# Designed miniproteins, single chains, continued (4): the designs that were tried, part 40

Each design is a single chain, and the fold is of that chain. pLDDT is the mean over its residues in the fold that is shown.

## One batch from the design tools (miniprotein)

Design m13372
Fold by ESMFold2-Fast:
Structure m13372 (fold): chain A 65 residues (1-65)
Amino acid sequence: SGKEKLEKAKEATKKGVEEGKKEENPITGTGKALRGIGDGLDIALEAYRKGEISREELLEALDSK
């Protein structure tokens, strides 16, 4: 379902950011965080393109307020 894909997108983003925070080298840490964010965005956008999530759910996944 679309909610499962949104959860997967959030998990990918969170994992990348957490791994980035644990990295002592700030350049490597930033790279890990950005990769996780990119993976999360890809998952959320694909779910939206497949009609599995609403535009509002996509925007919430991207905006992470």
Scores: mean pLDDT 75

Design m13373
Fold by ESMFold2-Fast:
Structure m13373 (fold): chain A 80 residues (1-80)
Amino acid sequence: SSLFEKVKKVIEEKRDEALKNGDHESAAMLDSLIRHLDANPDMTIDEVINMLRQMLRVAPAEHQPTIQDLIKEVEKVKKS
């Protein structure tokens, strides 16, 4: 629960960062991810990481850096 909320907050911070930088496309992608997490609140952090890795495999090249950075931040939350 607490760990899931920390993961969600990291994604929300990345969305807000994208919005601040005028990157509305990345912000929309991250907002969709937040909505998915809200619909699946029992998802484990490992399931979130696996979902992000699947997204990375099929993502357009322009979204790959954002997803890679997000995976690293989520893995840091898991390690702490």
Scores: mean pLDDT 81

Design m13374
Fold by ESMFold2-Fast:
Structure m13374 (fold): chain A 80 residues (1-80)
Amino acid sequence: RKELRERITKIAKELGADLSDEDIDVIVEAILRLEEANIPVSDEEIRELVKNLQKYKKENNITGPLTDEDLRKIFPIEFP
């Protein structure tokens, strides 16, 4: 969890995306669910997810944490 959180935070910073701790928590839990289903998530997929999340929140004026339904719309791979 800690390593995954740091990894997501680093990628978000490199992309210039300002993500809240709550957004990072949601991404961490989502990736852990994918890994539990034997679906590995690469750094490229995390970069795409961060970009999709930032765009989705901006287009839909979302300021709070995302729901599971929101996550299914922004993930670059099918969510189990």
Scores: mean pLDDT 72

Design m13375
Fold by ESMFold2-Fast:
Structure m13375 (fold): chain A 87 residues (1-87)
Amino acid sequence: SSIEKKVEELVKLLEENYSPEEIRALARGELAYARAHPELFSEAELATLEAAWRRMERPGASREEILEAFREMVRTIARAKARRAAE
């Protein structure tokens, strides 16, 4: 889907240009948006976002684990935004 392509393009950009700490900073912003707009998300999606953030903040999380968790987070948010736009 177009969402999947955009998510992979974003993740590739972050992998090539951003540190794990910078990726975590972006993730904090995404999570803050989701927490400020919980009505846009299902309970399962909110749980997915919280689980992805917990994975990213885990002591000893690898760069690859951080990128995978970020991919899941931005995909979840992009799908929720697309659903809202269709209303």
Scores: mean pLDDT 86

Design m13376
Fold by ESMFold2-Fast:
Structure m13376 (fold): chain A 81 residues (1-81)
Amino acid sequence: VEELLKEAERHERAAKNYQMAADGAKKGSERYLKLAEESKDPEVREEYIKKANELIDLAKQYEDKAKEHRTRAESLRKEAE
């Protein structure tokens, strides 16, 4: 039981870390989109949009990892009951 709870805590920590990384990537994306709106050079704008889209994709990957770790933590806690 104690080992299952410790494993659940590790997955909960991993989920929080991935969620924090996802939130950071989303904020980075918002920043690049704002820079794109402020840019009058079409080439520079396109570059910022590309960087924003890359960060959106990265955020989604981190969200998926966070969900996987949360699901595993829930399963382990239920097994410990």
Scores: mean pLDDT 86

Design m13377
Fold by ESMFold2-Fast:
Structure m13377 (fold): chain A 96 residues (1-96)
Amino acid sequence: REEQEKLAKDYLEARELAKKIKDKEKRQRLVKLIEEGLLNYYKSLLTDDEEEKKEYLKKALKSFEEARQLAEQENNPELAALAQRKIEEIKEKLKE
């Protein structure tokens, strides 16, 4: 499925970009935030319940917002841009 393929690619790209972060604890936190964001976004695609979907999207949004801020602080603009794209996608889905 196109959405599943995009999520898998985003995850692999995020993992590779996170390797540029020299601080191990910050790198691990950023990877965890991306994983939580992608997992909650994926769960939102699997549910037909509109309230559950919104809850998963809000959780994903929070995780990606934190990931973007941390990536910016760690001077990783590519990872920050990836998180920002996900934030925009989630915000559009929340308008539905």
Scores: mean pLDDT 82

Design m13378
Fold by ESMFold2-Fast:
Structure m13378 (fold): chain A 65 residues (1-65)
Amino acid sequence: MERQSEEEREAVRQRIIAEAEAAGVPREVVEKALEGDDEARVEIAERVEGLPRERAEAEIAAARA
C-alpha cells in the first residue's frame, strides 16, 4: 500500500533529518540525500561517523584542561 510506504518513508525521513541536524549536517544536504543524491548520502554518512569521534576528542581535551 502506497499510504503505508508513505508513512514509513516519512518516519524514516524525520529520523534522518533529526539525527543529521543533531550531528551538525546542513538540512540542505539531508534533503539532497533524500531526493536520491548518492554523493550527499555518502557525505552524511562520513560526517555523522566522524562527529562522535570529534566530540569524544573535544571532551577529552576539555577534561585535560
Scores: mean pLDDT 63

Design m13379
Fold by ESMFold2-Fast:
Structure m13379 (fold): chain A 73 residues (1-73)
Amino acid sequence: PSEEEFDEEVELALTIIRAHVARKYATTPEAKELADKAMELIDQAISETDPQKRRELLKEAKEYIDKAIEIDK
């Protein structure tokens, strides 16, 4: 694969790990809900055949992960 393709695969893997960690260690119901939403978006991204839509779904998933972490501060 190209460097770009490799970077996309790494980004997906890291996003999956971050979502699972955020969900496992979420202390509030709000943080758990946001992490669950991130996991749903990741599942959609994995099944998405359009590269542009996949990137948009991953970007959205990252935003939900960040919100989940922020709310637990």
Scores: mean pLDDT 79

Design m13380
Fold by ESMFold2-Fast:
Structure m13380 (fold): chain A 100 residues (1-100)
Amino acid sequence: SKEKAEEIVEKIEKKIEELIKAVQNKDKEKALKLLEEIKELVQEFAELLPPEKAMEFADQFIELEIKFYEALKNNDYESMIETLNKIRELVLKALKEFLE
């Protein structure tokens, strides 16, 4: 469902915004909780995609998730925010391709 995909992506964007604020506040516990919530929504979104696109999207998301955890471990708040913006771009690109 295109409408369901748009609703899930809107929820992902709102949680990414909250996660960026948590990172700016150096609240690692809240950041990790929000990332888990984003991962659940990302999985729901991927399940709506054609299998080939779902696999490509999942692989790209996992790479960005790993980069986020490495930045978090190093207290690299700038790289955490850059990675979250890349996750947002990945999700929006996947939605645009799905709606076409």
Scores: mean pLDDT 89

Design m13381
Fold by ESMFold2-Fast:
Structure m13381 (fold): chain A 78 residues (1-78)
Amino acid sequence: GAMAEREAHRKRLLEALGITEEQVKEARDDIVKNINASEEELEKLRAEYDARGLPIGAAFADIMLAINRIEKGEYVEL
């Protein structure tokens, strides 16, 4: 079925990138937990993912920082 095909494709993609399902889940859970986090908290999260060598987590933290800055009206790169 489509769901099983999607799961198999996701697994192959993650293996090719050297990333685990657990690392993707951790990054996703951290985004959900920190959706209303301060800029300082998001900068710490980014540094933690960088220190662990997890580019996917760092990228998600950068996106959340960009959203926070846009909402504050401090940085407008549109």
Scores: mean pLDDT 66

Design m13382
Fold by ESMFold2-Fast:
Structure m13382 (fold): chain A 55 residues (1-55)
Amino acid sequence: VGVEGLTRIPGIGRETAERLVAAGIRTPYDVKTKGTTVPGIGEKKRQEILDGMHQ
């Protein structure tokens, strides 16, 4: 899915999606399961992403 798919999650822009892909997180499922600690993404941003995925 990569950057394009990740940007469909509320709270994820292109730059955030690129950081996730660089950390090996390429799908919404990866965001949920592989962890939420990614360099360059703050705790508030991580929470927004997770909240968006719970819908």
Scores: mean pLDDT 68

Design m13383
Fold by ESMFold2-Fast:
Structure m13383 (fold): chain A 94 residues (1-94)
Amino acid sequence: MDEIYELLDKLLKAGKITEEQFEEAKRLLDEVKKAIEELKKKGDEEEVKYLEATLESIGEVLRENLNAPAEEVKKIVESMIIVLKGLIEEIKEK
């Protein structure tokens, strides 16, 4: 989790993502983090594991693309935002 915030900050400072993308991604990550903490309190270990695995995959994609062209990085972060929004909607339905 914290690694994804650090990677996004590095990408913003390098001019590879927009301030809007950074702010939106950070808000969505904060929502997912809160949802994981609530699920841990409920003892929903499988849902927590699924969410943590999804976030780990996002972190890997960002790490592998730190040196990619800005246009490609912006598309990757936009896709990440869509995935995070989908996770939040799934959590709301449970």
Scores: mean pLDDT 82

Design m13384
Fold by ESMFold2-Fast:
Structure m13384 (fold): chain A 87 residues (1-87)
Amino acid sequence: MPLLSELEALERVAELLEELVREGPGKIPETIARLEELAKETSPRMRRAIEAIVEELRRISTLPEAQALRSVRALLGLVRHEIARLK
């Protein structure tokens, strides 16, 4: 099957982070699992970028809920900025 483009991969990452913001930081483990599956459908370069996002989410999962939610929103903002840059 063809690999996802960089833009498609980042849009999928943004969708997963938007869902995480709605459902709360208790869903970080499920979001990580979905990101790891997404990484398998991407180029080696995008896989490394998704792996960096996964590591950041693992760090965020150790924070208190309110701080974790703010950090997820900030991460979503960075992903959205990169999407806008690629358009």
Scores: mean pLDDT 85

Design m13385
Fold by ESMFold2-Fast:
Structure m13385 (fold): chain A 119 residues (1-119)
Amino acid sequence: MERVEKYRALSVEEILQDVLERLERGETVDMRAIGEALASLTPEEMVEVGRKLAEIARKLGHPELAEQALDYGRRMAELKERLPEVTPEEQAKLRDELYRLGAQIVLLPVRAIVEERRK
């Protein structure tokens, strides 16, 4: 789908900005396309995404969300590494979990930003 290709071309910081701008306008976000785009990364890139999003959450005063971002990045990397070693039926399940984690990791700094806005 065209939306998956769009998100593959963006950095994680650009994906986060797109999500925030769409939410501010009351628009729907294609979380599946985001998850699929992040699932196309290497295991090393997935860990790096977790680290970048964790740093954003820490700067916003949310260390628990930072720890979750690190955990999600590592879990995505583990799933990506296991995909070639499992049956086709299990590959479908692991891909769905990978897509879900990719979408959720981006939402962690969104939650931190929303909390920051509660002044």
Scores: mean pLDDT 81

Design m13386
Fold by ESMFold2-Fast:
Structure m13386 (fold): chain A 81 residues (1-81)
Amino acid sequence: GEGDELAAILEEDLDRLEVLMDRLLAEGRLDEARAILENLKALIPLLEEARKKYPDSERLHEAIDRYYAFIEELEARLAAQ
């Protein structure tokens, strides 16, 4: 379904973002990591609209929950710098 297709896109984007963030943090590129974090936070309203549009897509809801977990982890890692 459309919700599961959106979930697959979000999962792939999160996999790539995790690799990118590990590299940026390892290289001390903290300003770039912070800019990406702010962009991710700006997308939250769109993800909540997607959650409402596809209420039966468990996969999408799990992908959105993973997105929130990624933001929380990145905020914590940046705060520790």
Scores: mean pLDDT 89

Design m13387
Fold by ESMFold2-Fast:
Structure m13387 (fold): chain A 66 residues (1-66)
Amino acid sequence: SREEAVERALEAMLEAARRGESTSGAGAHAVQVLVDEGLSSEEAAEAVERAYREHREEILAAGAKP
């Protein structure tokens, strides 16, 4: 579902953030993870954008560089 895709995108972005990736790098990583798991590039990009919009502060708190 759309909600499940957003949750998975957030998990992937938080993992990248904890490694010290930039916000852009975390987003790119999350898109690739979702595509590898079977989403289209468009669906993956939409999920990542929504995860960042709704959880920006959490992603930054996890260590993502601006």
Scores: mean pLDDT 85

Design m13388
Fold by ESMFold2-Fast:
Structure m13388 (fold): chain A 68 residues (1-68)
Amino acid sequence: MVSLAVGPLDTAYDRDTVDLIVKVVKGEMSVEELTELIRNDLPDRRVELVEAPERGEGGVAVFRVESG
C-alpha cells in the first residue's frame, strides 16, 4: 500500500509531514532520519511506514500519517 503526498488521493497530509515526504523522495533525507525526526519532533502525528518502493534517491517515500 502506498500513501504519498503527491496525488489527488493522498492530499490530506499535515504541512510538515508533506515537506518531510518530499525531502525523502528527493534523497535529501534517509528513512532512518525521517523516522527519528517524526518520533521526536512530530509526536502528535502518527506516522506508519507502509512501503518503500525502490528509488535511487532517498529509498522511501511512502507512509501513512494520522493526527493523534
Scores: mean pLDDT 51

Design m13389
Fold by ESMFold2-Fast:
Structure m13389 (fold): chain A 66 residues (1-66)
Amino acid sequence: DKLVEDIKSKILEFDVEGAVKLFKEAVRKGLVTEEQKNEIVAFAREIKREDIAEELEKVYNKESEV
């Protein structure tokens, strides 16, 4: 999935703002499933970027609420 890979790439580049921005826009457009969100968050935790994982989780919870 290109969207998931693009976000993971920004996380690897330490572009936290870019990763969060892409993720937020995608969630707002309904393009991110819970499974894709879990994959991205797990990836951030795997590379020991808990700060990014927490921020992405917060964004998803806020933007995906009904």
Scores: mean pLDDT 78

Design m13390
Fold by ESMFold2-Fast:
Structure m13390 (fold): chain A 76 residues (1-76)
Amino acid sequence: MIKVEVSLEDGVLTVRSDADELEVTVYADGKRIAGPVKGRHEVRIELPDVGDKELWVSILATKDGKTYFHFSLLPG
């Protein structure tokens, strides 16, 4: 079991987790706009100005040799 928190503030997407490794990819309007970005416990991504578009956030979180998939949809 893994905890994942996703926040978007002032164009910066922050993903935090108790995972050992995170891989984050961001999509808007069917296009990949950022990532994949890897980090440990936290990933911060400065996003291009996408206006009011919905963001589709794909997160692969690895803990104790197991990989978990988390998906988050952020409204525009």
Scores: mean pLDDT 81

Design m13391
Fold by ESMFold2-Fast:
Structure m13391 (fold): chain A 100 residues (1-100)
Amino acid sequence: MSIEEVLEKFREKIEQILAHIAAGDYEAATATLQEMAAFLLEFMATLSPEEQKELLRGVIELIDEALARAEAELSPEQVRHLRTLLGTLKAELEERLAEL
């Protein structure tokens, strides 16, 4: 699987998280995020450090796009839940990227 194919799968998973948050299904949103994070860690273990940087930057960009969109489309309560889930993941990925 290419980095481009993985980023497209992550975009689809982020859309699923947004849909779950919009429906008020925060447990399903959390489960989808955990599946996405586990897959990311497993895939990163197969990559060179330079490829890991490329993947991490791509995922961080997708998270930033989702958070910006949520502020325009979702209620303040839904935005808070999404920021907790995706913002926490983003911070962990930014820390990992800085160590590479």
Scores: mean pLDDT 85

Design m13392
Fold by ESMFold2-Fast:
Structure m13392 (fold): chain A 117 residues (1-117)
Amino acid sequence: NPLLEEGLKLISQGRYEEAVKVLEEAVRSTSDPDVQAIALAFIALAYHLAGDHDRARRYLDQARSLAQSPEVKYFIDLVEAYMDDPERGGGLLLMATTLGDELATELKRYLSGLHLH
């Protein structure tokens, strides 16, 4: 999904406001609730990293309500675990292997940007 890839790339660059706009477009551009849930979870992550923890929680709760597949539910659990304890950055590597090769590459770039978290 090119909008999810672009959103995650923008998060890895610290461009959180731009990432949210692209990911909101990803939510609107699909009827797949799992893809919507992934996009909402990335929006939650972007708000968390921008310091807006209240919005991050609201978007994460929306993502959880839409997620249907066990894979996407597990991904949301890993995002929540990271938001609760950033020292669990290793959970993002596990997310990378769950989401497939292209998203795995972008998550690896994102993790490389988080050397101090």
Scores: mean pLDDT 74

Design m13393
Fold by ESMFold2-Fast:
Structure m13393 (fold): chain A 80 residues (1-80)
Amino acid sequence: IEELLEKFKKLEEALSKLTPEQQAAVRNIIARAWLLSFFMSKEEVLKWAEEQLDKAGVPEEVRKILIEFLKKWLEYKEKL
């Protein structure tokens, strides 16, 4: 849980550097990734999210932080 909280704080800081349009795209992609996680494997969801973030023009540094956060979030879901 502490590891997820640390990654969330880093994510919030990274998101503040994005344009409003990119921030909206990120929120939509994360929400859809969570929903898709009920129908797809963690690996497939992470691949899809990475592709969508790239298409939305999110910088590589921010994409890496987002994917790392999403990976940890999905790992916690998988263990339940």
Scores: mean pLDDT 77

Design m13394
Fold by ESMFold2-Fast:
Structure m13394 (fold): chain A 56 residues (1-56)
Amino acid sequence: SNEELAEQLLKENNLPLSLVPEVLETAEALSRAFRVPLTPGIIELAVTVVGYSLLS
């Protein structure tokens, strides 16, 4: 599932699992912006975006 993929990617990037809702919300926003379905690639991009936002 998209939630399980978000959890796995957060763990791999040493990011807190409490970010899963923010990742899924970001993925939905990216899906709408690019006009593509929620794919693993969009979830991966969402994890990257959320991760970078924490460094600011």
Scores: mean pLDDT 83

Design m13395
Fold by ESMFold2-Fast:
Structure m13395 (fold): chain A 73 residues (1-73)
Amino acid sequence: MASREEIERRARELVAAGAVHREGSPDAPLVFDEEAIRKAARELGVAPSTLRRAAARVFEEGLARQLAEVAAY
């Protein structure tokens, strides 16, 4: 069973590899590389949905940090 830390590490790797992105507008649904998510989830022994949620969280945290930096100017 993968720990929270292992799931978050893999989620960060997937986001860095471009397996999670948003196209078109800031309000558009996130697009996932479902094959990459499924493969990584299988390697960790977790459900793909668990890793997808973690990757979405990492992506959104990155956007929130970027927006906070802009607001500080």
Scores: mean pLDDT 75

Design m13396
Fold by ESMFold2-Fast:
Structure m13396 (fold): chain A 109 residues (1-109)
Amino acid sequence: MSLREAINLVIAESLRLIGILFEKNTEEGLKLLKELLPALRKVLETTDNPEIIEAARKAIEQIERLLDPSVPVTQDQVMEAIRQVLEVTRLVLKDDKATLAFGEGIKSV
């Protein structure tokens, strides 16, 4: 997965995550968070923005905790993990110029 593909997936799924927050649908929330883990890990591995690194790290840690079968999952924990993924989206959108410059650099090779 490329960084652009990972960013696009996180952004595209953000509206669905917002819907899940309003519905408090823990099952769909967990499923979507699990599906977003590879994209969040790719963002963490590839970005040089320390705010995005910290936000992605926190999101990944919260999701991995929720996926541990030995730990009981609460609705509040799932909703908090969704809020952390939305924070990653907010920071990535704020840093849009860096993401665009990266995409243009690849095309020039």
Scores: mean pLDDT 75

Design m13397
Fold by ESMFold2-Fast:
Structure m13397 (fold): chain A 93 residues (1-93)
Amino acid sequence: SAAEARDQALYEEILERLRPVFEALAAGDEAAAVAAVAALRAWLESKKADISQALREQIAVGLRQYADQAEARGFTATAAALRALADWLLSMK
C-alpha cells in the first residue's frame, strides 16, 4: 500500500540520518553527535503527520538501544538526546 511504502521510505531515511550520529561518536565528537540528533528531530517534526504509530514504536526501540550503547561508551549527552527523541516519538498520538 502507499502507507506501507511511505513507512519503508521514512524508515530508510531515518537510518541514513542516524549515520552522522554514529560517525561523530566514532570520531569522539559528542557535540557533533548531539547536533546530528537535533537535526534528525527537526526533520522528524517536519514529517510528524506522516509517521505511523508502528514506525514510531520501531524507531523508539532502536533509539533507546543506541542510547544505551552511547552511554556505555561515556557519551551521556548523546544518550540523553537519543532517549528524549524516543520519548517524543512515543508521546505522539
Scores: mean pLDDT 87

Design m13398
Fold by ESMFold2-Fast:
Structure m13398 (fold): chain A 89 residues (1-89)
Amino acid sequence: MKQKLLNAYELSKEMTLEEAYEEIGKLDEEKRKELREAVLVKSSVEEQAQAVFNFLSKLKNEKTIAAVFKILREANREDIVEKVISLLE
């Protein structure tokens, strides 16, 4: 798990926004809803990061996880990305 998220974090720095949206588009509606609720429903960055971490732990592909990190950064939610990475230590 830890290595997979770290690999995805590095990959997200090189991924284009177009590639990220394409990867997220491959997720089913339930997974997209879970990701949206993780970011919008939780009140603190710590809670949002924990919910996102739990969501990402269910994903099989490092490229899909990288796409989530890329989209969060584009949405000015790098605070969530940094907190997720801190949960790995």
Scores: mean pLDDT 80

Design m13399
Fold by ESMFold2-Fast:
Structure m13399 (fold): chain A 88 residues (1-88)
Amino acid sequence: SSALENLKKALKKGEELKKKLREIAAEADEEEIEEAKRLSSEEITERLERAEAEKDEEEKKRVLKIAYVKRLEILEKQIKEMKEKIAA
């Protein structure tokens, strides 16, 4: 079915993105990882936008790492859910 094929294609793209995000997230320190767990995606986005507006390159780099760690967590959950749907 087209729905199953689309889901398999989405899973493949997700796995490829996961590999890329995992490498970037590996550069995050322990504090950045804890911040990613503590902050919501919205709070991370707001902080990144504020750093960009203020031209704070160091804060932007830090918040970007936090955003990648958070995105990896969300993506891993989505991949798990997609695998469960394909197996059903």
Scores: mean pLDDT 81

Design m13400
Fold by ESMFold2-Fast:
Structure m13400 (fold): chain A 76 residues (1-76)
Amino acid sequence: SMDQERLERIRRRIAELRERLSNADSLSVHEILLDESEATLLFIEAMLLNTEEGRELAEEIQRISDQFASKLSSKI
């Protein structure tokens, strides 16, 4: 279904963000801020689905965003 295709796309992008987060110690402050911005946009996309699965994905994205913020805080 169209909603399943959207969920699959969001899950793929979450996996990409997790991969970047795993390498965050080698990233500049500017790069981490860009990843935070991408996480924010992805959060909005997940919330706009207006489904239980979308809300669960949004919560996961928020946790990833919190981890990027923690990495950023350690570099400032």
Scores: mean pLDDT 84

Design m13401
Fold by ESMFold2-Fast:
Structure m13401 (fold): chain A 74 residues (1-74)
Amino acid sequence: MSELEKARKLFENAREYLENVARNSPSAFRAFLDLVLREFDELIAETKDEEVREEIRKLKEELVEYAERLEQEV
């Protein structure tokens, strides 16, 4: 449960930051997204419960979709 909670916090914080950065710097946007996706990969790697790991993967996918939408709203 704690790893899933960390992933949800990471998702919300990343979403807010990406939304703010998307308008100011495309390079900072991509760099930040890359760092956050690595953080998700670390959470997935340290998560031993397969069900929780799958939920974290879904959150990572949802963040990627959100980031793609922000890039399209130029």
Scores: mean pLDDT 79

Design m13402
Fold by ESMFold2-Fast:
Structure m13402 (fold): chain A 69 residues (1-69)
Amino acid sequence: AEGERDIARVRELLEQVRATTDPFEKDVLVALILIIAAITRLGYKRGEVTPEQVAEVERLADEAIAAAA
């Protein structure tokens, strides 16, 4: 549930990064995605998130960084 929620949130934020033309808004959205990725890694260390869910969140975060570049 936790990892699934994190993936869903990051996907929503990534679509917002792709939709916005404001560089400042892109930076804020990427920062939020990176915070969620950090929380997901902590969940993995606690045994609450699978390694596959961490990998998916990290992949989506990398896509967001590239989209905001």
Scores: mean pLDDT 84

Design m13403
Fold by ESMFold2-Fast:
Structure m13403 (fold): chain A 122 residues (1-122)
Amino acid sequence: MRALIVDDNEAKQRAVEERFDFDEIVRARTASEALALEDERFHYAFVDIVLPDGVTGIELAKELFERGIASIIVLIAPDEEIGRELVRYLRSQDIPASYLVLPGLFSEEEIEEIRKLVEELK
């Protein structure tokens, strides 16, 4: 099983890697780096919700799935409520999605941005 992890925070990347045994893990720090992997095929893409330069993990998740880069999207979320709401949105777009809660690895500013995104997707 091959996994892609898209996050500019090394602690979040490490927390994902420590929870799952994958045969191969590829890391990307930005949406641009992840989308450059267009010839790759991953079973899972673990995607942070807030990425550099105002790109959302929701926008990236759609592109990764549409281009066939990832079969299943796993959103990296600060809590179950946020994870559940964003995954509901992706599934409503026919994207196979789940979430992974990593409490304590998100700044207050990131959580505020994520809450605004959740409200916009209602």
Scores: mean pLDDT 85

Design m13404
Fold by ESMFold2-Fast:
Structure m13404 (fold): chain A 73 residues (1-73)
Amino acid sequence: SVTLASAEGLSPEAQALLEIARPVVEAAFKAGKSSAEIGEMLNEIVEVYRTEGLEAARRLAEEIVRELEAEME
C-alpha cells in the first residue's frame, strides 16, 4: 500500500502535491465518486504537475473541486 503517513523525508513538492490532493479527494468522496474516479482525478493533477508545474496542478485541482461542488448543487 502507498501511504504517506509522515512528511519526514518528503520533498517540498511532494508535500505540496499532498496538500493539493486533499481537497480533491474530500470533494470527490462527498460527490459520490468511486475510488477509481478519484484515482483518475489525482493522476490528471500529477500529470499536469509533471508537464506544467505546481501552480498549474493547483489550478486544475481548484477547477476539479469547483466542478464537483457544482455537481452537488
Scores: mean pLDDT 76

Design m13405
Fold by ESMFold2-Fast:
Structure m13405 (fold): chain A 61 residues (1-61)
Amino acid sequence: SIGEELLRLIEEHREVLEELAGKLLVESFERAAREPITSEEERKLLESLLEMVRALVEAAE
């Protein structure tokens, strides 16, 4: 669900995220979100990524 939430935010705010972070980095975030979570370490990394994307969206308003 973390990956799905991250993808949702990226889809809803793609244009602003690309302006702030660049297209390549946003595509990298999408790829990470689509990868299956196989460990708690991977889950924590996705949680950190989700928080970072949320912060970027909030900064852009």
Scores: mean pLDDT 79

Design m13406
Fold by ESMFold2-Fast:
Structure m13406 (fold): chain A 76 residues (1-76)
Amino acid sequence: GPNDIVEDLRVEVDTSVISEEEMAERLKKLPGVTSAEVAAPGIIRVTVSAPSQDELDKIIEEIRKLPGVERVQRLS
């Protein structure tokens, strides 16, 4: 809704497992991901949106479980 919680994430990718472009496309398919763009080699900037903190945390944990994701950092 209009007061959804929005969080920016830095996602570090193991490019020996998956390309940045393929990872960005997979991230875009996840519910609650509103943006996923290659920001630097091995780094994707992701924006997530959810109606609650619990749902936001679930989306972030789904990202962490993807093959080739090495780290997910929340950005304030």
Scores: mean pLDDT 85

